Designed miniproteins, single chains, continued (2). Designs and how they scored, part 79

Each design is a single chain, and the fold is of that chain. pLDDT is the mean over its residues in the fold that is shown.

## One batch from the design tools (miniprotein)

Design m6730
Fold by ESMFold2-Fast:
Formats: structure tokens, sequence, C-alpha cells
Structure m6730 (fold): chain A 96 residues (1-96)
């Protein structure tokens, strides 16, 4: 539970950092991170797993576009890749 909230918050923070360059994708990531945290707080693990998948997809698109625009440092790119990998592992554990 706590780990899902941490990874969602990390993705939302990254979205805030790139929001001026990518406002629509950033808004999508922030909204999905908020919904995932609400699902975790409600104990709705089926919804949390589905939202984690949608958040991974949206955040991957955000990262790819931010990299394409040169809007991120190599350290920020690595941080996002590590965050996405951890979120994917947590999602897989929810579906097991």
Amino acid sequence: ATELRIEASSLAYFALLVQDSLPDLSAEVIALADELQAAVDAGDWARAAALAGRLIDAATRLLDEAVAQGAVTPQQQQFMQDTLARLAALRAALEA
C-alpha cells in the first residue's frame, strides 16, 4: 500500500517538473496518480491494479516525449525508469 503511494507520488512530481512543456500528458499522469492513491486508501485492489497499469502507460508516454524534447536530465530519465519498473512490479504483485 505505502509503496504504491510513493511510486504514484514520484510520477506526479515528475509530471509537475515537465508540465510547462507537456501540460496535457502531465495532467493525465497527475490525475491517474491521484485516482490510484484514492483506490489504495479505499482498499480497492482491483481498481488499484487497473489504475497502476494506466499510470504506467501515461507516465511512459510522458517520459518518452520529455526525452524527445530534451526536457529531462539523464538522472531524471533514470529516476523515472526506476520508478516505472518498481510500479510495474507492485502491480504484478497485486494481480498474483
Scores: mean pLDDT 85

Design m6731
Fold by ESMFold2-Fast:
Structure m6731 (fold): chain A 78 residues (1-78)
Amino acid sequence: MKIEEEVRKALEKLRTSKDPEEQVEAANKITELLKKLTDPEFIERVVAELRELARKSTDPRVQIAIGKAIQAAREKLA
């Protein structure tokens, strides 16, 4: 599977799942996949989506997991 498609799948799971454990797992998967991404524009779009999802989330565990994914993306863009 293409890395970008895997990221989109994980973002969709994070967006649509009602289970905080599944949301944390999806965010953690995005963090690992971000290490393999090379397209800065795609990474920036992923960060924007993650920021929106973090803002809409009410579960602190999910917010922390998303924050870790955003940090990994920022390290790739720096």
Scores: mean pLDDT 82

Design m6732
Fold by ESMFold2-Fast:
Structure m6732 (fold): chain A 97 residues (1-97)
Amino acid sequence: SMEETFAEADSAVLILGLAVDLVIVRYATKEEVNEAAESAIRYAEQLLAHPKATPEDLRIAADLVREIAELAKQKGADPNVVSRLEEAARRLETAAA
């Protein structure tokens, strides 16, 4: 249906958002890293709530969020933000199973 087609496109757009946030975090200053990490948490939460996200979408998202968490930690992001990213990755991995 048209609604299913839009839902599939929305899922892909959320994954693209995570990929962009990964690039942003890689080049972020210490002052910018928390904002980029918060953006990634929002995309992860939207994917978890997405009724048409496939197990493959959730696995790709989990891998992206884990890499974002590791880079954010390396760049001195707030420990609470890093913990929320790690939790989001775990929830995505669980939902993908």
Scores: mean pLDDT 85

Design m6733
Fold by ESMFold2-Fast:
Structure m6733 (fold): chain A 88 residues (1-88)
Amino acid sequence: GKAISAEELRELAEKLLEELGLPPLPSKEEVEKMSTDALAEKMKKLAESEGIERKLEEIKEEWEKVTSGVDRETIQIYKGLVIAVAEA
């Protein structure tokens, strides 16, 4: 299918967070500072290849290394984006 935009991925994450009863996404500016497109695309590909729940546990450690200094909330949002995209 057509490549999904970072904006669309954020909308999917917002829906997932709302369904899980988690707080809403941070501002667009904060998310964009964290290389949203590159991180979201990488995580999406990994989730699509293996299966979501199991793979996300392994990916979390890699995300923390790549996103050193990124807050936990931003990382969890990208997890939500990956889950929402793969489950859709």
Scores: mean pLDDT 49

Design m6734
Fold by ESMFold2-Fast:
Order: sequence, then structure tokens, then C-alpha cells
Structure m6734 (fold): chain A 62 residues (1-62)
Amino acid sequence: MLRVTVESARPLTPEQLKAIEDAALRAYIAGGSPEEIAAAAKEAGRQAGVDEADLTVTVEEV
């Protein structure tokens, strides 16, 4: 089972967080690696207006 942790140096809107979480879930369903899931989540954050430098996404197996 995978755990996705999203951390931001600046507050995220609920819409930004949902976009990041939805992208991570879609990548997981597609059989992505932890690195691919994290990359998809970061890209969704970027598309939602989050600066990549302010966003940290950690994906780990639990």
C-alpha cells in the first residue's frame, strides 16, 4: 500500500490539493513507480499554479 505525503512551503488551496491527490491516485492505478507517482503529483500541482520549488511530494510503501 502506498502513502503519499504532500508538503508545501506556502498554503495550498483545497482545489490545488485535490488536483495533486487525484493525479497521484491515477498514476498509482496505472501501475506507476513511487517516482512516477510523485512526478505526476508535482506536475498536477504545477498546472494548478503551485510553484514546484514550494512543493514536496513523498511517496512511500507502507
Scores: mean pLDDT 79

Design m6735
Fold by ESMFold2-Fast:
Formats: sequence, structure tokens, C-alpha cells
Structure m6735 (fold): chain A 80 residues (1-80)
Amino acid sequence: DAALAAAPEATRETALKATELGRAARSPEEGLAVARETARYAVEKAEELGDAEAARMAAVLAEASGDTELAARARELAEK
């Protein structure tokens, strides 16, 4: 994917972590748990790097994981 190839480090790390956690998931419940963990990692990395694009990507991932508070936090970071 061209977008992922040009992505900032936080987004790339998140994609790699999501791939590993996805392979480890054994059930829908476990899959949801690893999705939320991956989203949290993405938001934390976006904060550390100060990358607004990474923060926007983390917000999408957090929304997909069902963590609305984490998604709101990532959107705030993207606005800076």
C-alpha cells in the first residue's frame, strides 16, 4: 500500500504490531483485546513522535477497536 509505504514510523510500527497480535489471536474476544492494545500503542507513539498524521491514523484504529476515549485523544493530538 502506497500510503503505508510513506507512513510515519508510528504508523508502520502499529501495522507491524497489529500483524503480530492478529496472528496470536484465538477468538473474537482476544482479537478485540489485541486491537485495543494496538490502538493504545499507536496513540502513545504518535504522542512521543509529535506526528499529527500518525495521530490521525491512530484515531481510525482506536475507533475500529471500539475505544471511543482513545479515539478522542488521538483526534486531539491530530489537531495540534
Scores: mean pLDDT 68

Design m6736
Fold by ESMFold2-Fast:
Structure m6736 (fold): chain A 67 residues (1-67)
Amino acid sequence: SLDDLKKKLQEKTDEVVKLIREVFKAQERERATGTQKDREEVLKLQKKQQEALKEVLELRRKIQELR
């Protein structure tokens, strides 16, 4: 339903905001430590952020199609 899609959009948008903060914190840790593990964590979080952003765009498109 439209309401289900709106709820998913809000949840996924909140996930993107959380991931932006996590990427920023991970980048700060990577700069402080310079370890491969911290660099890999940054890349992992950036990938999750990109995937979540794609899902937000897809949900927005589906909502527009139903209106």
Scores: mean pLDDT 85

Design m6737
Fold by ESMFold2-Fast:
Structure m6737 (fold): chain A 66 residues (1-66)
Amino acid sequence: MVEQLSKELESAIEKLFKEGKSKEEIEKYARDLINAAASAFSLSEEEVKQLEERAKKKIEELEKEK
């Protein structure tokens, strides 16, 4: 589950960057998506941290390449 959610999250982040959304908007979207998934799927604290780490890494990667 976390791996699939991570891929969906990374894909969404990449799409928002291509659409010209700000870093702040993308970070907010990622946080909201992770919180929604945590609530819907009863994710553990460790799984939430994994998603947050993957989102941060993807945002940093795209910002660095931009």
Scores: mean pLDDT 78

Design m6738
Fold by ESMFold2-Fast:
Structure m6738 (fold): chain A 80 residues (1-80)
Amino acid sequence: SEEEVQKFLLEMHELRLKILEAMEKNPEYKEELLKLREELDEKVTEIIEAYFNNDEEKLAKYRKEAEKLKGRIEEKLKKI
C-alpha cells in the first residue's frame, strides 16, 4: 500500500541520518559507512521506481533486500 511504502521510505531516511551522524563522529569508518549509505540510497531508488511502475514483485524483492541491508547497517553502527 502507499502508506506502507511511505513508512518504509521514512525508516530508510532515518537510517540514512544515523549513518551520516556516525560518519561525522567516527571519521575512521567514513569509507565503510559511505558504501552502506550508497547501498541504502540505491535501494530507496529501486523501491520508489517499483512502486511508481506498480511492480508488486520487484517491490516485494527490494523491500526484502532493504530489510537485510538495514540489519547490516544496524549491526555496523552497534560496533562503532
Scores: mean pLDDT 85

Design m6739
Fold by ESMFold2-Fast:
Structure m6739 (fold): chain A 92 residues (1-92)
Amino acid sequence: SEEIARELRRIGGELDLELGKEYYEKGDYEKAIKFYEAAIADYQALVDEGDKEAAPLLAESYRLLGEVYEKLGEYEKAEEYYKKAEEIEKEL
């Protein structure tokens, strides 16, 4: 069922965001990046399937990934992800 597949992606994205935040708070930025990238993949798939409710979560995931790169001193990557979040938010 496509509905079950979408619900599992929503749950997966939510779990990945929470894990990413936990690793970020612990200073494990490599793991925070991996979980935020997984959340982005899940929410992007939902947005591509027309789930408009996933778009704010996709924007949040990009913003959080930007914050990790900012902590790593990778300011150009951080700005790139912040711009991706802003572009999504403008369509809301």
Scores: mean pLDDT 88

Design m6740
Fold by ESMFold2-Fast:
Structure m6740 (fold): chain A 66 residues (1-66)
Amino acid sequence: GARGGQLAAEGAKKGDPGKASEGAYLMDVEGNTQAAIGGTGGSAAAFEGKPDIGYNVALAGARNAA
């Protein structure tokens, strides 16, 4: 989602894991709206349980997608 992607990108650029994780969470939620059936990658639970991994995923996404 646009808002989630922007928030993740901004957090990643500024080195704010909290913002990056929150943005990634919103992106995951918006993705799940369209793909409710089959497991959107980068679940919110993964970001909450492993913030370093979630942050890296959000950073990579922000660089390539935003």
Scores: mean pLDDT 52

Design m6741
Fold by ESMFold2-Fast:
Structure m6741 (fold): chain A 104 residues (1-104)
Amino acid sequence: FDAIRARRAAMLASLSAAQRARLAARVAAVDARLDAQVAAVLARLGISDAQAARARAIVERGDSAALAAADPLTRQAALTFAVKDVALAVARVVELKELYREEL
């Protein structure tokens, strides 16, 4: 994984300021779509703002004990946030490759 991360860093370093701005805009668009999907899932499950806030804090800290002690809706919200974080990380790699393909 370190070699892949180093290659991504080198690719980012080779981009012009304008290309970096376009990449950032593409990633921001994906992030906004994922946030809308998360909000829809939380609303469908009837998860409260307090449960969502607690779930986000658990995911951000990697607090497995707090996750195990959480109510089922808070656990489901935490899983939803974790899935979004993974999807966004993948999207950053995909959008970088697409930018290179289009701008070559």
Scores: mean pLDDT 81

Design m6742
Fold by ESMFold2-Fast:
Structure m6742 (fold): chain A 66 residues (1-66)
Amino acid sequence: KTEKLIEYAIEQVEKGLLSEEAAKAAIEAVLNGASVEEIVEILVSLGVSRETAERIARELVRIKEE
């Protein structure tokens, strides 16, 4: 689970969609059981667009459930 979360987050940073700070915050939130909406608000507060934040948050939660 954690390896797949980190791998996905790194891909988003490499694409320029997340800062390293945003990626770390999102991973920590997912590992602490945050909801999709909670992760979206964290990412938006760190400068990520809402559309990108929603897509990333949903994928992170999906990976966590596997």
Scores: mean pLDDT 83

Design m6743
Fold by ESMFold2-Fast:
Structure m6743 (fold): chain A 84 residues (1-84)
Amino acid sequence: MEYAVGIAGLTREQAEEFAARAKSLGKEAVILEGPYVAVGIRGLTREEALEFASEAQKRGGVAVILKDKTAEEAAREALRMAEL
């Protein structure tokens, strides 16, 4: 079972750091840019997803954990949550 994490509410620099870390682990990561910056990461274990979400929340970001979703879908869901 694979998990995806979406993160929004970070700076571009922080989003790039999360994407780089995910890629170093062999995972797929995508950054969505607009008025808000979001990053989506997929192919995670439950533990890896919780670690990414926890780190994002410590930095003041909004994190969403999804099952069996694409990196883009996770990023889009995080953007939706951040708009509230």
Scores: mean pLDDT 82

Design m6744
Fold by ESMFold2-Fast:
Structure m6744 (fold): chain A 89 residues (1-89)
Amino acid sequence: MVTRQVFGVVEWDGSREVTFPPVYLEEDQPIRAVAESFETGRELEARLERDGPYLTVRAVASPEEMEQLEKLRKENGHTYVVARLEFLP
């Protein structure tokens, strides 16, 4: 019932942390955030911040993950990080 996943895509700008647009949630529902490289599907650390009904997802890349993203950016001219939110039962 109603979409269990919200997808966000942000172009990687070379920063260790990538902040996704905030999502409005009516209730303090249990959720899981997943962040990954768009091209490789490699999972990155995902952090969640709540400010009342608003949820912000932030992806944090390790030095090794940053090197991989920079390589992709050089090869393609740009690269992307994807976030999804999964609403837990």
Scores: mean pLDDT 75

Design m6745
Fold by ESMFold2-Fast:
Structure m6745 (fold): chain A 89 residues (1-89)
Amino acid sequence: SAAERAKQEFDLDAALAMIRMHLWMGILSEEQAEFTERLVRIMAEAGATFEQMNELIRMAMKGASRDELLEFVAKVTGSSVSTVRRRLE
């Protein structure tokens, strides 16, 4: 529905704004922020909830490795890590 699509777009925009805020505050590096933004977009496209996107952002803020973030996204989206890596290209 149009309402579900609007909510998904709002939730994604909120997640992206949160990542940019943490970059501005120096909590995330530019590379960490860019990588996390790409992953939340993949999650949103797969129908992930705001809570799931927020969990990824918290993991990144706590210094989770790229592999740990990829594994989390793979679990949430029902994909393999290899599939998520391919979508980043």
Scores: mean pLDDT 88

Design m6746
Fold by ESMFold2-Fast:
Structure m6746 (fold): chain A 86 residues (1-86)
Amino acid sequence: LTVTMGPITQLASGLDVATFTVTAAETGLYEVTALFEGQPSISAGARELAAGEVRTFTFVGPSSPSVTGKARDLTTGEVAEATQLK
């Protein structure tokens, strides 16, 4: 399981957009979340991913100095995370 962060971009509204990719090691259910620094975590919910699948997730949140993307394998408990500075 890996998480790879893309760059953080800002909308005209002042909100930040964070995009990252999750690569599943095992077929199963994964919870994907984004943490905009200083804010509550935003969840994409539980997603079924196949072994070796690469999926892109995009989150919009308040302007923050960093965003942490996180994926958890709900079957194994394995966690991957990565942080992108603005």
Scores: mean pLDDT 81

Design m6747
Fold by ESMFold2-Fast:
Structure m6747 (fold): chain A 85 residues (1-85)
Amino acid sequence: SPLSEEESMEATIEIIRRAGEILGLPEEVVEKAIQYVRDALAGRSNPENEAALAYVEREMRERLTEEQVRELLEAARRKVEELRA
């Protein structure tokens, strides 16, 4: 079955949270990036939160190893499975 909007949101938030932990990103920036994901699905936007997500995305692209990317995808998959249980 395709992912629901809620499942997709929670999987994305799990990726952002764990990437922040792996890369040692500032907690404030990670929280703003997560808030943007929640707000976007509710039809709201905040430019500061959008900028925080863009920062996290650049850090992930530049600094994550292939192994760390696999770990993030596995964490996201487990989060979706937990929501379905």
Scores: mean pLDDT 86

Design m6748
Fold by ESMFold2-Fast:
Structure m6748 (fold): chain A 83 residues (1-83)
Amino acid sequence: SSWEREQAITLARLTVIRSELYLLIKLEKDEEKKKKAQELLKQLEETYKRLMEAIKAGDKVRQKEEMKRVEELEEEVQNLIKE
């Protein structure tokens, strides 16, 4: 279904964001920027857990909220990378 496709796209985006944060944490020499990346990774993993719980529960309202949070985290990560 189109909804399953949107879920798959969100999960793929989340995987890309996670990979970007892992690379940033590993390669970053600025301690403040590294700490921000670690906090964003923590928020991403918490968002993933909530999204998966919402998917299992069939709660489309919560799914949409967590998918929006993934988009917000993506923007925060891109802003951090530009610093």
Scores: mean pLDDT 87

Design m6749
Fold by ESMFold2-Fast:
Structure m6749 (fold): chain A 58 residues (1-58)
Amino acid sequence: SPEEEIKKLVDEYNKKIDEFSKRLKAAKTDAERQAILDEYVKFRDEMTKKLEELLKKK
């Protein structure tokens, strides 16, 4: 069911968010911070698209 798939996406998202937070706190340069933020934005966009696909199925 879409509900089970959403739960899996949420769990995956939370694990990655924790990873990004740790990396961002460890970052010492603007270039490193920008690279991490770019990865985060792309990851978030991909998760949003997956959620939209699940919702599209109604």
Scores: mean pLDDT 80

Design m6750
Fold by ESMFold2-Fast:
Structure m6750 (fold): chain A 80 residues (1-80)
Amino acid sequence: MELSEEEFEKKVQELLKELQEIAKEMVEKKVPLEVLEEMDAIAREGAQKATELKEEGKNNEAVEVMQKTLEEIRKLYEEA
């Protein structure tokens, strides 16, 4: 069953907070600007795809895309 609008919004906010924390850690770790730019590109692509899925009423899939996007960003950070 699809997530409600309220549940979707809550999960999106949680994922955005995690993304902001990772971005802060990347800056503190002094990763190259190119890595930060790659992170931004990944985040933007994931957000766009999630928005498309939400417009189709696929809230569960939208959250999954955002979670996978965050996981990719985390791997980028860990490998930097």
Scores: mean pLDDT 80

Design m6751
Fold by ESMFold2-Fast:
Structure m6751 (fold): chain A 55 residues (1-55)
Amino acid sequence: SEIEELEKKLKETEEQLRAVLERKSSMPEADVRAEIGKLTGESTEIALELMKLRK
């Protein structure tokens, strides 16, 4: 179902965000901010879509 696919994608995005945060000391600050911004945006969009589908 779409809900299951979105939940899986959300989990994967959150895991990627955690990995970036764990590696932030070995990355340029600009790259860290870009990756965090991208992943945070993606997870927010997925979360909003899930909220819409769950009502």
Scores: mean pLDDT 80

Design m6752
Fold by ESMFold2-Fast:
Structure m6752 (fold): chain A 77 residues (1-77)
Amino acid sequence: MSEVELEAETLTALAEIYLGIGNVLAKQGRLDDAREAYRKAAELYEESARVMEPHDPEGAKRNRQLAEEARKKAEEL
């Protein structure tokens, strides 16, 4: 694992954590907090995709799709 691979994996893991936080907050009716968590998840997925694109374009494409899904969750609340 290179530093770039570790950075991309760390950013993806953080995005997953924020997505989970957003889901919990949405279920609690804390919609503004849930939106912020989903937006943060989307931002982290996009940053991970940017970091991994030169080495793993398929992984980057998947993370961009996850970022778009997180944005939709934020907008649909």
Scores: mean pLDDT 86

Design m6753
Fold by ESMFold2-Fast:
Structure m6753 (fold): chain A 66 residues (1-66)
Amino acid sequence: SEIDELSKRAAENGYDTKDLIEIAKLLGMSPAEIEELRRSPRSQQLDFIEKKMAERVAKEKALAKG
């Protein structure tokens, strides 16, 4: 829910780096990963976020299985 709200806000702002960093923090990205995100082009920033979201979903499904 929080990630969804931030994602919508990021889209409205044209995927500003500040909004992407807030999403990255919620996804549990390390300070080093966040710093790399800040230095990356926006297209690559979106790819990083999507990869981390996919990993989070996979972990959630694994936990749901017990």
Scores: mean pLDDT 73

Design m6754
Fold by ESMFold2-Fast:
Structure m6754 (fold): chain A 92 residues (1-92)
Amino acid sequence: MSVEEARERIERAAELLRSEDPEKVREGAEELVEVMESPDPEVREEAAYVLSEALFSENPATREAAREAARRLLESPDPRTRRIAESLLKPI
């Protein structure tokens, strides 16, 4: 996946996460999980930022989908992705 394609996917996922349709919200969260497996650190950071915004969304469906996505990322084979997920789930 190119950086340009990854950015388009992140933007689409962010839009889906703002949907009132819980199915689209779940789809957006799953898209971010896939993008977070990118070897590009900039792509991972941008996806993590969108996921962090979703975790603090006023929409409870969006928060729950983002929390579930972050939990799935804890099982990632990439230790860098796992560290980001752990940071996202840590109370600040």
Scores: mean pLDDT 81

Design m6755
Fold by ESMFold2-Fast:
Structure m6755 (fold): chain A 84 residues (1-84)
Amino acid sequence: ASEQELDDGVLAIQIGVARLLASKGELEEAAELLERAIERYPDSPLTAEAYAELGRVYAALGEEEKAKEYYEKALALDPTSPEA
């Protein structure tokens, strides 16, 4: 379906941009981008990966409880778990 294909492509790009922002220390911007992406594309197969990346960003921010919650959400949607 065309909408799912577009959503998956856009979400993949946003995850990539968030990873780049996080690598530069722009952790809050990366978190906001990922949260917005998840809100807009909650049914995408890539939503689990977005949750995993958001967990990594919150871990880097020192928000360990939020990081764990997002990692658990990623695991619940897809058996592919993030590696710390």
Scores: mean pLDDT 76

Design m6756
Fold by ESMFold2-Fast:
Structure m6756 (fold): chain A 105 residues (1-105)
Amino acid sequence: MIEDVTERFVTDILVLATSSALGTSSKLTDEARDLMVEGNIELSKGNYQKALEYYQKAIEESPDLADAWYNLSRVLERLGNTDEAAKYQAEADKIVEKLRKEKLE
């Protein structure tokens, strides 16, 4: 869970992304998608902290779910944490590029 968005939490999420790079990537699960949907519902209610928790859980379940990284970044921007939002946006972009390259092979 993300209680407070700090450099440590960004580092923990980046570790999940680097674990994907070790060849365990492309694991998109129904659970990760459901968690992202729950996050979207909480975001629509204005429950930004709960939305962050769901998006973080979705990323933990499936680091390749780029939409969860983008949505987490958007929530962080709304909370005023623009530096952390930029880091999550960059990770989402890396995932999209990786998946794009895999489809072209």
Scores: mean pLDDT 69

Design m6757
Fold by ESMFold2-Fast:
Structure m6757 (fold): chain A 96 residues (1-96)
Amino acid sequence: SIREETNILLLQAVAFSELMLVTRRMNDEEAYQWLLELNKQWQKASPEEQLELLDQIIERAKELLAQTTDPQVQAELQSAIGTLEEVRERVAKQVS
């Protein structure tokens, strides 16, 4: 439905924004540039391709979480991962 497509778009925008902000705070320029490139790919991706991108983003976010000792960065990454997992679940229901 149009409403579900809009909800997915808004949740994805929130999660990507959170990840971009946290990677900037970590001074991880490589991760930030990678997220910018993935966001461009997302705009042209089919639902099946979106699932592949989401799996890559979630895995990278979990790697960043494992590398940080900053409690604020940990909280922000955990929040972003949770939102990304919700986006993935919703996109997966559209593909099935």
Scores: mean pLDDT 85

Design m6758
Fold by ESMFold2-Fast:
Structure m6758 (fold): chain A 74 residues (1-74)
Amino acid sequence: SLEALRAKLTEVTRKVAAGEPISEEEKEAIVELVRAAYPDDPVVQELAEKIAASKDDEEIATLLLATVRHVEES
């Protein structure tokens, strides 16, 4: 759901701002949440793939923000 994505974005953004690392388990949970929220949206699925491939916590936060914004505008 969009609410779940927003809650995760808030959590991830807070962690990144505090210098707290995003664990591999949390990253996998983010990817699954994004994929499951809008499985028929090719833009959301592409963003999920980019999050899965990312090794940068700031990039993960940015991609999750992009996902939320795309969904809000759709």
Scores: mean pLDDT 83

Design m6759
Fold by ESMFold2-Fast:
Structure m6759 (fold): chain A 80 residues (1-80)
Amino acid sequence: MSPEQRAELAVRSIGATLSEFRANNPDASLDEIAEAIRKVLRSYGLSDETIDKVLEIVTSGLRDGRPLSEIFQRVREELL
């Protein structure tokens, strides 16, 4: 898999996980969301080091109220 394909797969997985997890758990904390995303990314074979960096970008962005498009772009940049 190319780095670009891995980045896009990760971004799509994060978006789907956020949507599904929040739909099922509307009061979910950022820590609970992070763990849901970690499980999905681990299933795609990303390293724990890469997952930790991605989760820092996602949780920081969500905490600061950044648009999902901006968070996803930062994740792509980290994975390339």
Scores: mean pLDDT 81

Design m6760
Fold by ESMFold2-Fast:
Structure m6760 (fold): chain A 99 residues (1-99)
Amino acid sequence: EEKQRLRDELERIAGEFAELMKKSQELYKEAEKIDPKLAEEARKVYNAAKHGLTLLQKAIEEADKLSVEELEAAVRSGRAMVDYIKKQLEEVEKKLKEL
């Protein structure tokens, strides 16, 4: 039961990474029209979100083989990475609006 709850949480976090990838791609296209260096920052955010999604998908696929503690660690790491990437995305968006 605990493992199912943690798996569901991992799937929700994976969805958040997918949304961050989409948002960073949108910012990349807008930044590319104005500042190529800022577009590169948006690309870095996209790559970070893609990497996070890949790691989380692997944890979901292996969830039945992982302990509760390992799944909890994956949830904590995934959540922290989502929060970090969101802040990076907000910084890129803010810089774009200030141009």
Scores: mean pLDDT 86

Design m6761
Fold by ESMFold2-Fast:
Structure m6761 (fold): chain A 72 residues (1-72)
Amino acid sequence: SAEELAEELIELVEELEEKDPEALKKILSTLPGNIRGALEKRNKEALAVFAELDPALFEKLKEELKRVLEEL
């Protein structure tokens, strides 16, 4: 679901921020401003709405975050 996708994305973002905040900043800079802002603020409600509107973007971001974390 969009809520589960948003929640998993926040968890990945928090893990990457802890392990490599510079890499996280670089990834976030590539995102649309509304999505970047919601992730920076950990706004789960806004992220769930955006995930509902563009699930493909959120799935790609999730896979990118996972890949970067595996490279650390």
Scores: mean pLDDT 84

Design m6762
Fold by ESMFold2-Fast:
Structure m6762 (fold): chain A 87 residues (1-87)
Amino acid sequence: AEEKINEAIKKLKEAAEVLASTGDFEAQVTAALGLIGIEVSKKSTDLEEKKKFIKWLADQLISTARRLGNEEAVKLAEEAKKLVDEA
């Protein structure tokens, strides 16, 4: 379970880094806030709280990526969401 959550966090970080590289100001801000949220989530000991946060962040990144037509970021965030559902 924790291994899949760590893999999901890695995929979300990759999605955020893709969005940060797009040159779109709103996407860069969303990515930066997402990366901060990931670091904060690492300090939580509540597995269910972490899962809920990861799914929420994945949805935010998917929404932004879809607006930009960035299929790579959509795929990474969708994979992260799936990993959390399997954990």
Scores: mean pLDDT 84

Design m6763
Fold by ESMFold2-Fast:
Structure m6763 (fold): chain A 68 residues (1-68)
Amino acid sequence: MPSEEELVEAFREELERMVAEGASEEEINQFTSRFLLEMHERGASEAVLNEVLRLSLEAIDRVRAARA
């Protein structure tokens, strides 16, 4: 079973791929929401959930910057 750290790293790599491929804010939000739900169901710590949200916000910021 992958660790929380391994799952967060995989999430970060997928976000970077999505941004590079021109994903929308909606697509990033949908992906983040699904991942947060899975992590919450697994009993992930508040620190892990906050890190996921931080990574998502950074990805959204990059998408917004690319469209400006």
Scores: mean pLDDT 82

Design m6764
Fold by ESMFold2-Fast:
Structure m6764 (fold): chain A 57 residues (1-57)
Amino acid sequence: KAKEILAKHGMPDPDEETLKMVEEVLKKFPNATDDQIIRALQLSDTIEGAIAYLEKN
């Protein structure tokens, strides 16, 4: 699922760390949309920042 989300949004060959980050976000926010996940990653330089973004929204 993480790889599929990234592929749809312009990252068809993501690094292992990027995949890990998306999987961690999905575990904490299983109902988050693909758009929400991508926006969190674009607006945040860290996994902690992405989580904070999703907690607010």
Scores: mean pLDDT 73

